# Ledger of designs, part 85: designed miniproteins, single chains

Each design is a single chain, and the fold is of that chain. pLDDT is the mean over its residues in the fold that is shown.

## One batch from the design tools (miniprotein)

Design m2947
Fold by ESMFold2-Fast:
Structure m2947 (fold): chain A 62 residues (1-62)
Amino acid sequence: MLDQELLRRAGRELSERTGLSLDGAVAAVGAGAKEVLELDPEMSQEEAIRKGLELVLKSLGV
């Protein structure tokens, strides 16, 4: 299970930058982080959440 505090912090950043709801942003970052961890299981949760945020921002053209 991903760290809820780190996930909520990244979700808030995504929400502020894109206008997505906080719940939607948290879900999007969480999905991205899980995808990153499936490709690199040795990555820390903090790094995976950061990469998940980057992937979502890139997909939205930000």
Scores: mean pLDDT 81

Design m2948
Fold by ESMFold2-Fast:
Structure m2948 (fold): chain A 61 residues (1-61)
Amino acid sequence: SRLDELLSQLSPEAQAMAREILAAIRAGDYARAQALVREFAASGASEAELDLLLQMIQLAS
């Protein structure tokens, strides 16, 4: 799927965080999803990784 394709372009650490964010979105826990996105950004994620995450969130919505 497109989501799996985007996920595979992230580093292994970023993939783990992205999976947690997507799980929070699927659970309807948007407060947790927002907190995890802030942690992802604060972790030193590149602009490319942030763009990939945003695309994945849009596909999961």
Scores: mean pLDDT 82

Design m2949
Fold by ESMFold2-Fast:
Structure m2949 (fold): chain A 87 residues (1-87)
Amino acid sequence: SLGDREEVEEKLAYAVYAAAKTGELPRTEEEFEELYKKGKEENPSKEEIETMKKFLRLAESEQEKAQEAAEALQNGIEAVKEFVEKQ
């Protein structure tokens, strides 16, 4: 359903925000859930979450960009923003 898709994308966006802020990449579903909770507790702005959603869409659409996306995520929130703008 539309609600389920929006829920999943929002959850991923919060997890990506936390991963970018900490430099930690989730290796398991449990680690993903921890990052989602962490990201939500950080209270990012709607604009920051929208940037994370754009980042996810770009990383999913291009195999070549997946490695650059992973490197941006490890380098923090500003690197993720720059990655989105560069596209």
Scores: mean pLDDT 76

Design m2950
Fold by ESMFold2-Fast:
Order: sequence, then C-alpha cells, then structure tokens
Structure m2950 (fold): chain A 59 residues (1-59)
Amino acid sequence: MKKFLATAGQALAIKTRYPEAETKTASDDIAEVTFRGKEEDAKKLEETAGKATKAALDA
C-alpha cells in the first residue's frame, strides 16, 4: 500500500485505470491517492504524479 499526493487530474486517471485505488481531495486541485497494488507499479505512479505536479506548478 502506497500513499502519495497527485493533481486532481492524475488522481482521476489513476482511479480510472486502477479502480481499487482510493482518492481523497486534499485541496482545490490536489488529491491524496492510496494505491493497493505492486510496489513497482506504486513507485512508477508516484514518480509520474510527482513529475506532473511539478510541471503544473511550473506552468
């Protein structure tokens, strides 16, 4: 089980692809994602979400 922060868009995409994942709104456009899968998949999703969040902040 892995918890990480993602943008609302990323959280929606993760929930769509992995229905078992839980999402909770943390702020206006940030959500907390709880992923219940393989550690390798969790790590990849966390890295992807982090890059997307950074890009959104820089835009």
Scores: mean pLDDT 72

Design m2951
Fold by ESMFold2-Fast:
Structure m2951 (fold): chain A 62 residues (1-62)
Amino acid sequence: SPLEKAIELIKEYYEKYGYVNRVQVANALREAGLTDKQIQKVLSLLPDRATAEEAIEALKKL
């Protein structure tokens, strides 16, 4: 599913960099096939640097 793909990509970014930023989250969500509106909603819930857990929790609020 797009949600599962987004979670996979977020975890991959976090493993590589030790955090995820809004650009990395936006790219992951876009690659997973989420809409611009869904991406904007998730990004509005996140700080400039987030953990994978924080990003995944924001994604679950869709």
Scores: mean pLDDT 83

Design m2952
Fold by ESMFold2-Fast:
Structure m2952 (fold): chain A 80 residues (1-80)
Amino acid sequence: AVLGTATAGEDIPVSSYSEYPSIAESLGLPGEDVLLRANGELLDVGSTIRAGDEIEAISKAEADDLGVEDLKQAVLRVLG
């Protein structure tokens, strides 16, 4: 289910879900069609990845493993 893992080397603020590909690529992870988890929790917009955090890239196709409804609620809360 996990496409890759990396440890963050610096603090990375997350302002938008559109930044997920760029953040993933900066960490050496696959950037396309991925969601990110920080320390086992889905990374939310408005969060900051901190140096030393364990970042996991997971496939959007496996979003059901995270609860699709929880993902929809997160998107609605952030994007309106």
Scores: mean pLDDT 67

Design m2953
Fold by ESMFold2-Fast:
Structure m2953 (fold): chain A 98 residues (1-98)
Amino acid sequence: DLSQVTDLTATGSGTTATVTATVTGPAEEALLVVFASPAGTGVVEIAGEKVVKGGETATVTATGLTPGQTYGFGATAFDPETGAVVGTGSEPAVVTVT
């Protein structure tokens, strides 16, 4: 059974964005990987990662963003030992960095 990545939010500021998400469900520990995609490009990059306990809110700071660019942020949770997917997000957070 998979956990869910919930409460995915992003707040942009200048060249950075603060992304928060919670892993909920049966996974007691997860590697939360946050992805960033500049709008209209189809490019997906790893914005950051954090090991979290189930039910904890992760905070990841994306850096090196382009001011004025809109980014979609998504997250997937992995088992930190095996790399298996243990949770997926349902909807990306979209932010324009200004």
Scores: mean pLDDT 79

Design m2954
Fold by ESMFold2-Fast:
Structure m2954 (fold): chain A 94 residues (1-94)
Amino acid sequence: SAAERELAALTAEILELASEYLSKEDDEELKKRVQEVAGLVYEATDPRASREERLALLERARELAKEMAEKYPDNEILKKIEELTERMVEIERR
């Protein structure tokens, strides 16, 4: 579907941003948080998962991304990850 294609594209963008962030970040706690967000987003692409399971994974990813972006408001990569995870949640809720 169009929604599935949009979610796949957003997932790819988040994974690319996470990879870029991890290559530049020295804070091990922030690295682990970004890896957790990427993992949750990737798990949400499993076609065997129910809509409810996907939504729960995406909402958790969004909350973690939001917390990181709020702590580091000048970090553009973390802000983009927050924005993209929010868009994924909005699409999945439709």
Scores: mean pLDDT 86

Design m2955
Fold by ESMFold2-Fast:
Structure m2955 (fold): chain A 89 residues (1-89)
Amino acid sequence: ISEAERQALVDDFLATYDKDGDGVISKAELRAAYESEGRTPSDAEIDSLIAFYDKDGDGVISREELERYLDRMSEEALQAAVDARRALS
């Protein structure tokens, strides 16, 4: 995928979860996003999601951590994410 598509995926993820616009995703924001979708995540589920992305150990998901996550995805997985985004909008 292009760098613009990669940045759009990061921007969409942040826009979905970063409700206060501080540029990071906190546990509270991740929980609120899940609850807005009709889900009731446990604290353990939220902690596991944060730990999966949070390589710095600061307890939040930053833009750089999302970019690093996308860099670890295969081209096939990145293309599937782009295609899923197009199918929704």
Scores: mean pLDDT 71

Design m2956
Fold by ESMFold2-Fast:
Structure m2956 (fold): chain A 100 residues (1-100)
Amino acid sequence: SELEKALEELEKLLEELKNGGDPIEILERAIQVLKKMIEYLKSKGREKHAELVEEMLEGLEKLLKELQSQDEISDEQREKVINVLEFVVQVVRLIVQSEK
């Protein structure tokens, strides 16, 4: 399903980030995954799940803007992105499990 594909892509992005990937590129890709997930959930009438994913999307977009406003990304900022993306993966996993 589209939700299982979204979860798989987010898990791959989290592993790329943990292995030294660019936090800005990874956040941009995660934002696109969540946008597609929202469209899918709305198409299925899952308004409450769509709202939850929209709240996570807003959080990622805010974090991306904060990182883009700086010349260099610190180790502390990288760890913050990892922690936020781990939380997003966990929430998406719960949504996927509830739709099975």
Scores: mean pLDDT 88

Design m2957
Fold by ESMFold2-Fast:
Structure m2957 (fold): chain A 53 residues (1-53)
Amino acid sequence: MEELENLKKKIEEMKKKIDERVAQLQASYDRDVAEGKKILEENEKKIEELKKL
């Protein structure tokens, strides 16, 4: 049983490391998405200003 518990702990540790890497990649992706959204908002604001003229 103790050997089985040790294997389970090792798997959990590996899973945690994978989750940490995924979280880092997600944060990078979220930043790129936020930047793209900002550009879209600036373009929409420009169009709205032109409509008021």
Scores: mean pLDDT 81

Design m2958
Fold by ESMFold2-Fast:
Structure m2958 (fold): chain A 92 residues (1-92)
Amino acid sequence: LAEEAGRAMREAALAAGESEEEAEAAARAVRRGVERLSEEDQRVLLELLRAELANPAAGASAETMDAFGAALSPESLEILLRALQEAGEALA
């Protein structure tokens, strides 16, 4: 699950024109964040990501964030948001 999330981030960063080093740093931040989630929340996140990939929204919409907030625990949501912030910093 963490490896799949990291791979998706790396591929997205490379597609956006980021360097391989920046893409790997962003992927590492996401993997580390997902690994901190409970097994149950990791499974929920995977199901949400699969649903988004089937009908992709342009970027993280407010509706996607609402779905994450409804499905994940507050602690897991905080971990995920922090991991996304760290990934964004790596890409800067």
Scores: mean pLDDT 66

Design m2959
Fold by ESMFold2-Fast:
Structure m2959 (fold): chain A 88 residues (1-88)
Amino acid sequence: MSVEERILEAAEKLIREKGYENTTVEDIAKAAGVSVGTVNRFGGKDAIVEKVTERIKKRNEERWKAKGVSPEDKIVRDRMIADAEKSA
């Protein structure tokens, strides 16, 4: 398992629990068990959040996209969370 996968998993959990605004690079680093410097190597908070969003979309896109839901709309986030909880 890569360090990157641990960082992305930690970021996903924190974003779902605290929201995007309350999720910091330091919180992600602590939850993933890595240093802030390691997180910064992956481009910092913006890059990590973008990667998390892309992985969630890619994993759940086949499920909710087949049902005719737009991935660009804010409503997709609610749908993705529901699908993630039912799948995992």
Scores: mean pLDDT 69

Design m2960
Fold by ESMFold2-Fast:
Structure m2960 (fold): chain A 84 residues (1-84)
Amino acid sequence: MEEEIKKALEYLKKTNPLLAEAAERALEIGKKEGREEEVLASLSGVMAELAAKGEELETEEKIERLVEEAVRKARERAKAFEAA
């Protein structure tokens, strides 16, 4: 996962620097909570959705919302694994 995380962050830095910052922040939160992998997967999904819509992130507020959404989805996925 380390190499995959680094490649994903490098890709995000080239594609959307603001999203790369959001990804780094979300991964930091994920590491603290032991959900780094789930957060990365959630961010990958969000990135694909943004690419389809034109990936325009104009403000830090939008970045913060993406980070919160990715963390929330990662926590929901973790709960789903525990419930199964």
Scores: mean pLDDT 62

Design m2961
Fold by ESMFold2-Fast:
Structure m2961 (fold): chain A 82 residues (1-82)
Amino acid sequence: MAEQVRAALPEAEKFLEEFKKKLLELGASEEEAEKAKKLLEEALEVGIRAIVEGELPLEEAQEIVDKKVEEVKKILEEAVKR
């Protein structure tokens, strides 16, 4: 499902890998960087399902994406503040 949708955006995986690398450069732990990458990947999958497939209401998708993005922001803030 989400795997096939991601294949339609071949650059998405590269962006997620670059994002993880950037977090490590900023001083995040391997665990923190992996978690942040996973959250962004899940947010992208939810957004694509709502917009492209229409299987998820946009309002619900926005709430899910916002929560995941907020969690990523917390990881970034903690990494930068250390």
Scores: mean pLDDT 74

Design m2962
Fold by ESMFold2-Fast:
Structure m2962 (fold): chain A 64 residues (1-64)
Amino acid sequence: GAEAAERALEHGRELAEKAKESLGPEAQVEVVPEGDKARVTVKTPRGTLVGTVDAEGRVFGQRV
């Protein structure tokens, strides 16, 4: 439901903040709702990382 989507977005935003702190301000981070999950895309000069996070904070990475 909407509550699960909101929790997933909150976890996605936390991951985005940590990614920026770890990879530097050059990291471009996008958080997009995907049903009851959130897709987090981190673009850096060194490559692109795509992950999905659910309402429980579980992260599912994809190859990039």
Scores: mean pLDDT 76

Design m2963
Fold by ESMFold2-Fast:
Structure m2963 (fold): chain A 77 residues (1-77)
Amino acid sequence: MELSPLEKLVYAALLLFAGSTAPPVSQRALAERLGVSQATLSRAIRTAAELLGMEITPRTTGIIAEFLRHPELAEDL
């Protein structure tokens, strides 16, 4: 299955930071930080969650935002 760079980033964030306690972030704010549309971000989250067999919750965006606080991890995706 071919993953876009954004889908790889979301997949890695959810895989590595699944146990993280991070406050929810709006999809709008997260999409602006990533330079993508909300629709593009929503599709990437859905794709990653489906591949991982995970439920999408309000904390999902918080987990991705926490991963992005580590730019060294995001640059390799």
Scores: mean pLDDT 73

Design m2964
Fold by ESMFold2-Fast:
Structure m2964 (fold): chain A 62 residues (1-62)
Amino acid sequence: DEEEKKRQAELEEFLRELVARYEAGEMSREEAIAELRRRGLTAGMNEAQQEAYLDEVLELFR
């Protein structure tokens, strides 16, 4: 599905940009988690799961 491929590419670009901004000191952990939540990536996650998801994203895209 072409739409699914576009969503995956856009998601990857978003995550890379998020990590780059975080590593540059442009956002806090709380702001990064809020951006992930706003994008809908942490739907149904509790606070601990949201923290773990951010840590995983930071490890994968550093």
Scores: mean pLDDT 81

Design m2965
Fold by ESMFold2-Fast:
Structure m2965 (fold): chain A 99 residues (1-99)
Amino acid sequence: MLTKEQLLKRAEGLKARAETLKNVVDRILKESDDPEVKELAEQAKKVIDEMLRHIDRAIEAIKAGNLEEAQRHYDEAVRLLKKAEELIAKMESLVREKK
């Protein structure tokens, strides 16, 4: 298990990454009126919002001294990060194909 300080730094890093992914989704939406891209963007935003909720719960658990609960929420946030990145990759592929 990571130390409290290490886990907190990683959770804060994931939060910054989630905000970056939200900006990427918004940028792609600005460049495409494709309904399929819009549907993927809604899915990606929901996944990113769920990821942010798990990060906030991880930080709360760290502050409470519950490192096992914090690790579970952190691991779930990492899983959701991968899912969000996959959805964004699909959106970028559709925008590149344009037809």
Scores: mean pLDDT 84

Design m2966
Fold by ESMFold2-Fast:
Structure m2966 (fold): chain A 83 residues (1-83)
Amino acid sequence: TQQTVHLTIRSGQIGPSEARTRAQQWRSQGVTRVVLINTENTPLGAQNVANVKRAIESLGLEVEVDTSNQTVKEAVELLKKET
């Protein structure tokens, strides 16, 4: 069973450097997957989530974006176009 952490991203609260620091700590604790929850459903928020996702993935963790909220679907589609 994989250990999963849920990370809520608020606009301007977490950047790539902070995300890498947290990911290093989680990896040392046996965490293998991170779920990103974006509370800002804007193009800028989607870009920030993409940057944080790439930063965490660079440390060998799997990253998923929470799409349970229908409003988040637009942000996820924008992320897929940019990546």
Scores: mean pLDDT 68

Design m2967
Fold by ESMFold2-Fast:
Structure m2967 (fold): chain A 96 residues (1-96)
Amino acid sequence: SKLEEAKRLAEETLEKMKTASPEDALDLAIETLDKVAELAEEAGDSDLAKKARWLRDQLEQARKLVEQGRLSPEQAKQGAMRALEQLAQMLSERLA
């Protein structure tokens, strides 16, 4: 299913983020959240799509704060990993 694909994508991205630079990890997370939102919409899960977009917007704000020197790149990476962990958990609950 599209939700199984979304979960696999989120989990694969989390694994890649562990060894990525903070900047690369943030970019990977934002890209993955966009793809998950698309897959959720195609599956008819509007609540999940909305949550994925909200998390993406939070990470876009984190990127701006890093650029302004108001947030460390490491803190942004931690936030991005937490966002994908939350999304993976929501996907696991939907597939249970």
Scores: mean pLDDT 88

Design m2968
Fold by ESMFold2-Fast:
Structure m2968 (fold): chain A 99 residues (1-99)
Amino acid sequence: MELTPAELEELVERIATEKELEEEFSYEGTTADGTTIKGKLEVKIKDGRFEYKYEAVVETADGTVTKYKSEAVFEYREENGEYIVEWHKFYSYKEVTRK
């Protein structure tokens, strides 16, 4: 999943009640048409640092493989009612390989 810096900041604000979080979610499935999906999402929030990593691979029945990767790392703090965000890493890409 692709996130803009603004969407990511909103996500952090929404989960601000959970100031320390380290969670990994993975899934795997196959649809009736033969499409296979494997995904992994990692989120870590600790000591004013947010780390997000998402990877997914989708292979359709025709042999097309699509890889998704998104990673964001920033430090945040609240000063005088304002959130200050320092970005260390942000990227999102999709790679498509057709046989």
Scores: mean pLDDT 72

Design m2969
Fold by ESMFold2-Fast:
Structure m2969 (fold): chain A 68 residues (1-68)
Amino acid sequence: SRAEQRERVKEALRNVARGAGITDRREWTPRNIAKALGMSPSTLRRMVGDSLGVSPSTVSRAFRELRR
């Protein structure tokens, strides 16, 4: 389902943030993660979307839910 897909994307984003060395969950934003990886937030959204088979818009929604 769309909800299960979003939870899967959120878990992938948590793993990317931890892999980038960001331990503070409040810093798990597209800007901070993209900066840590040396890329733009738009590139990050596209790369994650492509790797998980979801749209960049789905990645953006997952980031918003990750901060809640």
Scores: mean pLDDT 79

Design m2970
Fold by ESMFold2-Fast:
Structure m2970 (fold): chain A 90 residues (1-90)
Amino acid sequence: SALEELKKKIEPVAKEFAEKLIELLRETKEQLPSTDFSAYSPEELREAARRLEERMRKLAEILKELGEEELAEEVLELAREVVELLREKA
């Protein structure tokens, strides 16, 4: 079916996106402790943390459905660490 053909095309793209996102999350985690957030309110930082957590959880669910459980767990772990650092800055 057309949907099955589309899924086969989406799976490699989703994996590549997840791998790139993992690297971005690692870089963000390393840079966050030395980043100046004085321009942001505590409410803005808490909302950013909440949205990141929500979006990464949803991405991890999609990755698990695609059989990429290891990538899903890595995304969730890195997102949790970034979220915790953002909440500490709030």
Scores: mean pLDDT 81

Design m2971
Fold by ESMFold2-Fast:
Structure m2971 (fold): chain A 87 residues (1-87)
Amino acid sequence: MRDKIVEMSQKIIKELKDKKGVIKVYVLDANGNVIAKFEKSIDPDSSSEDIGNAIQEVVDQGKQKQKELNGAGLAAGLHVANQLEVK
């Protein structure tokens, strides 16, 4: 899972560099239904490090929620996505 998140983070950094966009993390139940959402907006002025830190922040929030739900006996997964805001 960590390796896939790192690879995805590198792709998102490349895609969002000098562009406005949103990083999204979804917490899913065992049936693929969205239980929780975490989002972080990226500005065009953001460095690759800033984008990487934003990805890590929302991923950590998603993982924390996943851990809480799994601790409560609910099987939960994570899905990471990005969206470009281009006019």
Scores: mean pLDDT 73

Design m2972
Fold by ESMFold2-Fast:
Structure m2972 (fold): chain A 89 residues (1-89)
Amino acid sequence: SHMAKKESERMKELVDKAMENAKKAVKEGDALIAAGDVNRGEVVRSSGLGVAMITSSSVKIASEQNPELKEAGEYAEKKAEEAAALDES
């Protein structure tokens, strides 16, 4: 439906925004760790990545409840994999 297409676009936008914030949090956290503030750096990094992972998981769960949101769910899964890769770096 047209409403599901609009919802799908909004879900992708939310995932993109969360991923942009996660990338910024990783850079800020890594800079803090490099400066010797390891505990604070890890908290900043983990908080940003956690929001990206939760946002992506929420979109994926929504896509499992509504087949019209399948594309948004697949997009969220890909972005969750990107967030996991950032966490391991």
Scores: mean pLDDT 85

Design m2973
Fold by ESMFold2-Fast:
Structure m2973 (fold): chain A 65 residues (1-65)
Amino acid sequence: SRVERIEEMIRENERSERRMRDMAEEYEKFSDDVTNKIKALLFQFVADGERYITERLKQKREELL
């Protein structure tokens, strides 16, 4: 069903967001290096974008129920 497809996309995006946040945390441990600080910020930015998409998918799922 369309709902099942959206739920699959939500799970995939949530897994990707977790990976991005884990990467940000790893680089943040070495944030005294400017390059690592920038990498941490970039991974956080990507994770925030994926969360935004997840919230839109959840809204779409609710519209179909």
Scores: mean pLDDT 87

Design m2974
Fold by ESMFold2-Fast:
Structure m2974 (fold): chain A 68 residues (1-68)
Amino acid sequence: SAGLEAARRAVEGARKSGDEAAARAAEQVLNDILAGGDAVEAARRVKEESKDAGARAAAWGIEQAALA
């Protein structure tokens, strides 16, 4: 799915840039999707719970991809 692919790309991108908070947020969304959760709901939850700007941006990107 688009949300699953976006979550995988977000994890890779965050790790490559050294943004640990974004990587953890993207990994949380990815794990929620793999556990059978809805990609949009998982991404929104992580975005709302995150205080870090990079983490929020990563979750928002996954949400947008899942909505397309």
Scores: mean pLDDT 86

Design m2975
Fold by ESMFold2-Fast:
Structure m2975 (fold): chain A 76 residues (1-76)
Amino acid sequence: SLRERILRYLEEKGAVTVDELAKELGISKEEADRIVQELVLRGEIEMKVYDGKGYFALPGREEELNKKIEEDKKKK
C-alpha cells in the first residue's frame, strides 16, 4: 500500500518533503500531499511547515524534521 511505502521511506530517510515522497512513490505532488495530510490527521506521522513547504517524519523524530529544515535554509 502507499501508506506502508510512505512509512518505510520515512523510516529510512528520517525526514522528507512532499516533493521527495511524490518522486519516491511515482505519484503526483497533489496525490502525495493528500495521503500525507490523512496520515498527519490520524497521528501516524508528524509535520512541520517552513517557507510554505511541508516536512514529514515518523512520530518522535522532531530532531530529523528540524535538521532537514535547517539544511534547506542553508541552500538559499
Scores: mean pLDDT 82

Design m2976
Fold by ESMFold2-Fast:
Structure m2976 (fold): chain A 96 residues (1-96)
Amino acid sequence: DDLPTLKFIGELIKKVIEKHGLTLEEFARMLGISVEELKAFLEGKIIPSKERLARILHTVAKLLGSTIPYDPSYFDDEVKFNRYLDELLREILSHL
C-alpha cells in the first residue's frame, strides 16, 4: 500500500490524542517539540523531516501499546524507512 498523505496521518494522530484524553500541549511535550510546530504539522502547513515523522508515529504507536522499536538506522535506507512507516501506520490502525 502507498503511504498515506500527511493530512491523513494528521487526522490519525488527532484521533489517538483525543482517545487518550491528551491535550496538544501534552503530546507536543512527549515529542520534544513546540505546540505550534505540532499544530502546523497536523494542519498540513509544514512537512516534517523523515526523522521527526518517524518519531511522531512511533510515539503514537507506543501510546497504543505497540512494541515496535525505534531504530534510527532505518533513516539511511528509503526501502527500510518506507517499510517502517507502513508498519507503524498499520499498528496504529489495528489499535483504533
Scores: mean pLDDT 74

Design m2977
Fold by ESMFold2-Fast:
Structure m2977 (fold): chain A 75 residues (1-75)
Amino acid sequence: GPLTRLAERIRDEARAIYANATDLQQAIFDLEILRGLAGIVLGVAKIVGDEDAVRAAREAIDEIDALIAELRAQL
């Protein structure tokens, strides 16, 4: 559904930010914004009972958290 596609787009954008990171602090900031958006998608998905979107949003959050941790380890 639309929420699942949005969560997948957030995850793809997070991967692109990570892959193109030249300023680590800026990349971390941008990833934290995307994490917030994925959290909103998760909240909405839970309210409407969209289990596929809940799973996709959780996968996006988990991947973004891992990318943030990798960039922070380079600071």
Scores: mean pLDDT 92

Design m2978
Fold by ESMFold2-Fast:
Structure m2978 (fold): chain A 85 residues (1-85)
Amino acid sequence: SSSIQNDLSLLDAYYEQVAKETDQEKLLKISEQSLDIAESNPTNQEIISKALQVIKEALAKSTDKDVILKLIGYILRLIGIELDS
């Protein structure tokens, strides 16, 4: 559907943004937005996988302890959605 294609395109854009981002709060915000997309599409494996890739890349670039802990929580939330599917 067009909504799924829009969500996939947005996640691809977030992945490219994260690859160039160093600001901890922006990494957190993009990860929150990626999680929101995945939670809106909890049975779509491609969307869940893409959102997980964005958040994992954000985690790899994170240096702030509070941001790191939140991103780990988001990854665990996505794994929970995948297991419930």
Scores: mean pLDDT 86

Design m2979
Fold by ESMFold2-Fast:
Order: structure tokens, then sequence, then C-alpha cells
Structure m2979 (fold): chain A 79 residues (1-79)
């Protein structure tokens, strides 16, 4: 519903702030929570944004293959 989507958007912003601070594990948790909410609501744009957030976290952790898969999945969700 609208409140759950707002919560998911707030989680994305929190993840972005944590990532900017180098708090990668905490950022990952926020993006994963946001992803679950967007998936339950069928919000393709939100799913793509959360997947990109996770991709950047994995990239910064040196997990290049996992990051690539997340970025590719996010791109496929774009019209």
Amino acid sequence: GPMSLQRAKDLLREGDRLMAQGRLEEAREKYEEALEIFEKNGDKKGIAEALRGLGFVYQLQGKWEEAKELFEKAKELEE
C-alpha cells in the first residue's frame, strides 16, 4: 500500500546515506528491506533502484560478479 511504498523509499534514502558513510553492511540491510517491500507491491522502478543500491554495495566490497548480475537485472526491469 502507499505507506509501505513510502517506507521502502525511506529505506532507499537511508541505504544511500549509509553507503556514502562507508557503512556497507548497514546499507545492504536497508536496500534488502526496500527490495522486499517493492517486490511485494510490484513496483518495478523501486525494485530496480533497490537492486542498483545492492549492486553498488557489492561493487565496493569487491564482489564484481554479484554486482554485475544485480545491475543487469535492474536494467531488464526498465522500459
Scores: mean pLDDT 89

Design m2980
Fold by ESMFold2-Fast:
Structure m2980 (fold): chain A 68 residues (1-68)
Amino acid sequence: LFEEAKRFADKALELAKQDPSKYEAARTYVEAGRAAAEKLRDINPEQGEEAQRYVDKAEAEIDALIAA
């Protein structure tokens, strides 16, 4: 779950960095990562919060790319 959340976040950011046509797909992966982090938070709140923060950082970078 933690590694899954990170993997989804990393893939989202990688797609967003490729080109603007990938932004919608990147958003889908951010959502998947957030769902994994939320599920992990129910099992292990500390690791879940860390995973959610990782996803949040990726989303912030994607938002910055979209706004540019």
Scores: mean pLDDT 78

Design m2981
Fold by ESMFold2-Fast:
Structure m2981 (fold): chain A 67 residues (1-67)
Amino acid sequence: ALPDPDEVRLQIARDPDYARVFLVALGQIPASEAATIPNEQVAALLTPDVQAKLEQLALSGQEIDLR
């Protein structure tokens, strides 16, 4: 089953480690820096537009790949 887009958005907003995964997948941050970026910088990268793109990825059932 496809994930609930509201659940995905809430997880991204509340869990900065989860948000880092999506930001790497969208090319907003490099995978090598994902673990070292401060939570404040992660929050700054989670603009409404970025969050909407993550919601669309969830609706498509696409898995986030961190390499």
Scores: mean pLDDT 67

Design m2982
Fold by ESMFold2-Fast:
Structure m2982 (fold): chain A 68 residues (1-68)
Amino acid sequence: MQQALDEAVQAMELGNQLIKKSKSEKVKQKARDLMKQVQDAVKTQPQQALQIAREIKKKLEELLKKEE
């Protein structure tokens, strides 16, 4: 559980950075959608939350790199 929460926190931080850094509403909305998926997974699918958080974190990192 704790490891899933730590990954979720990191994903939320990346999502917030992407929202601040991007000038595209489409990218900001995608970041918000991914952040919501992490929050929902932690709340409703705790056994799968770690894998879901890691996958979303990776997607957010890739989006953030494209905005650099």
Scores: mean pLDDT 80

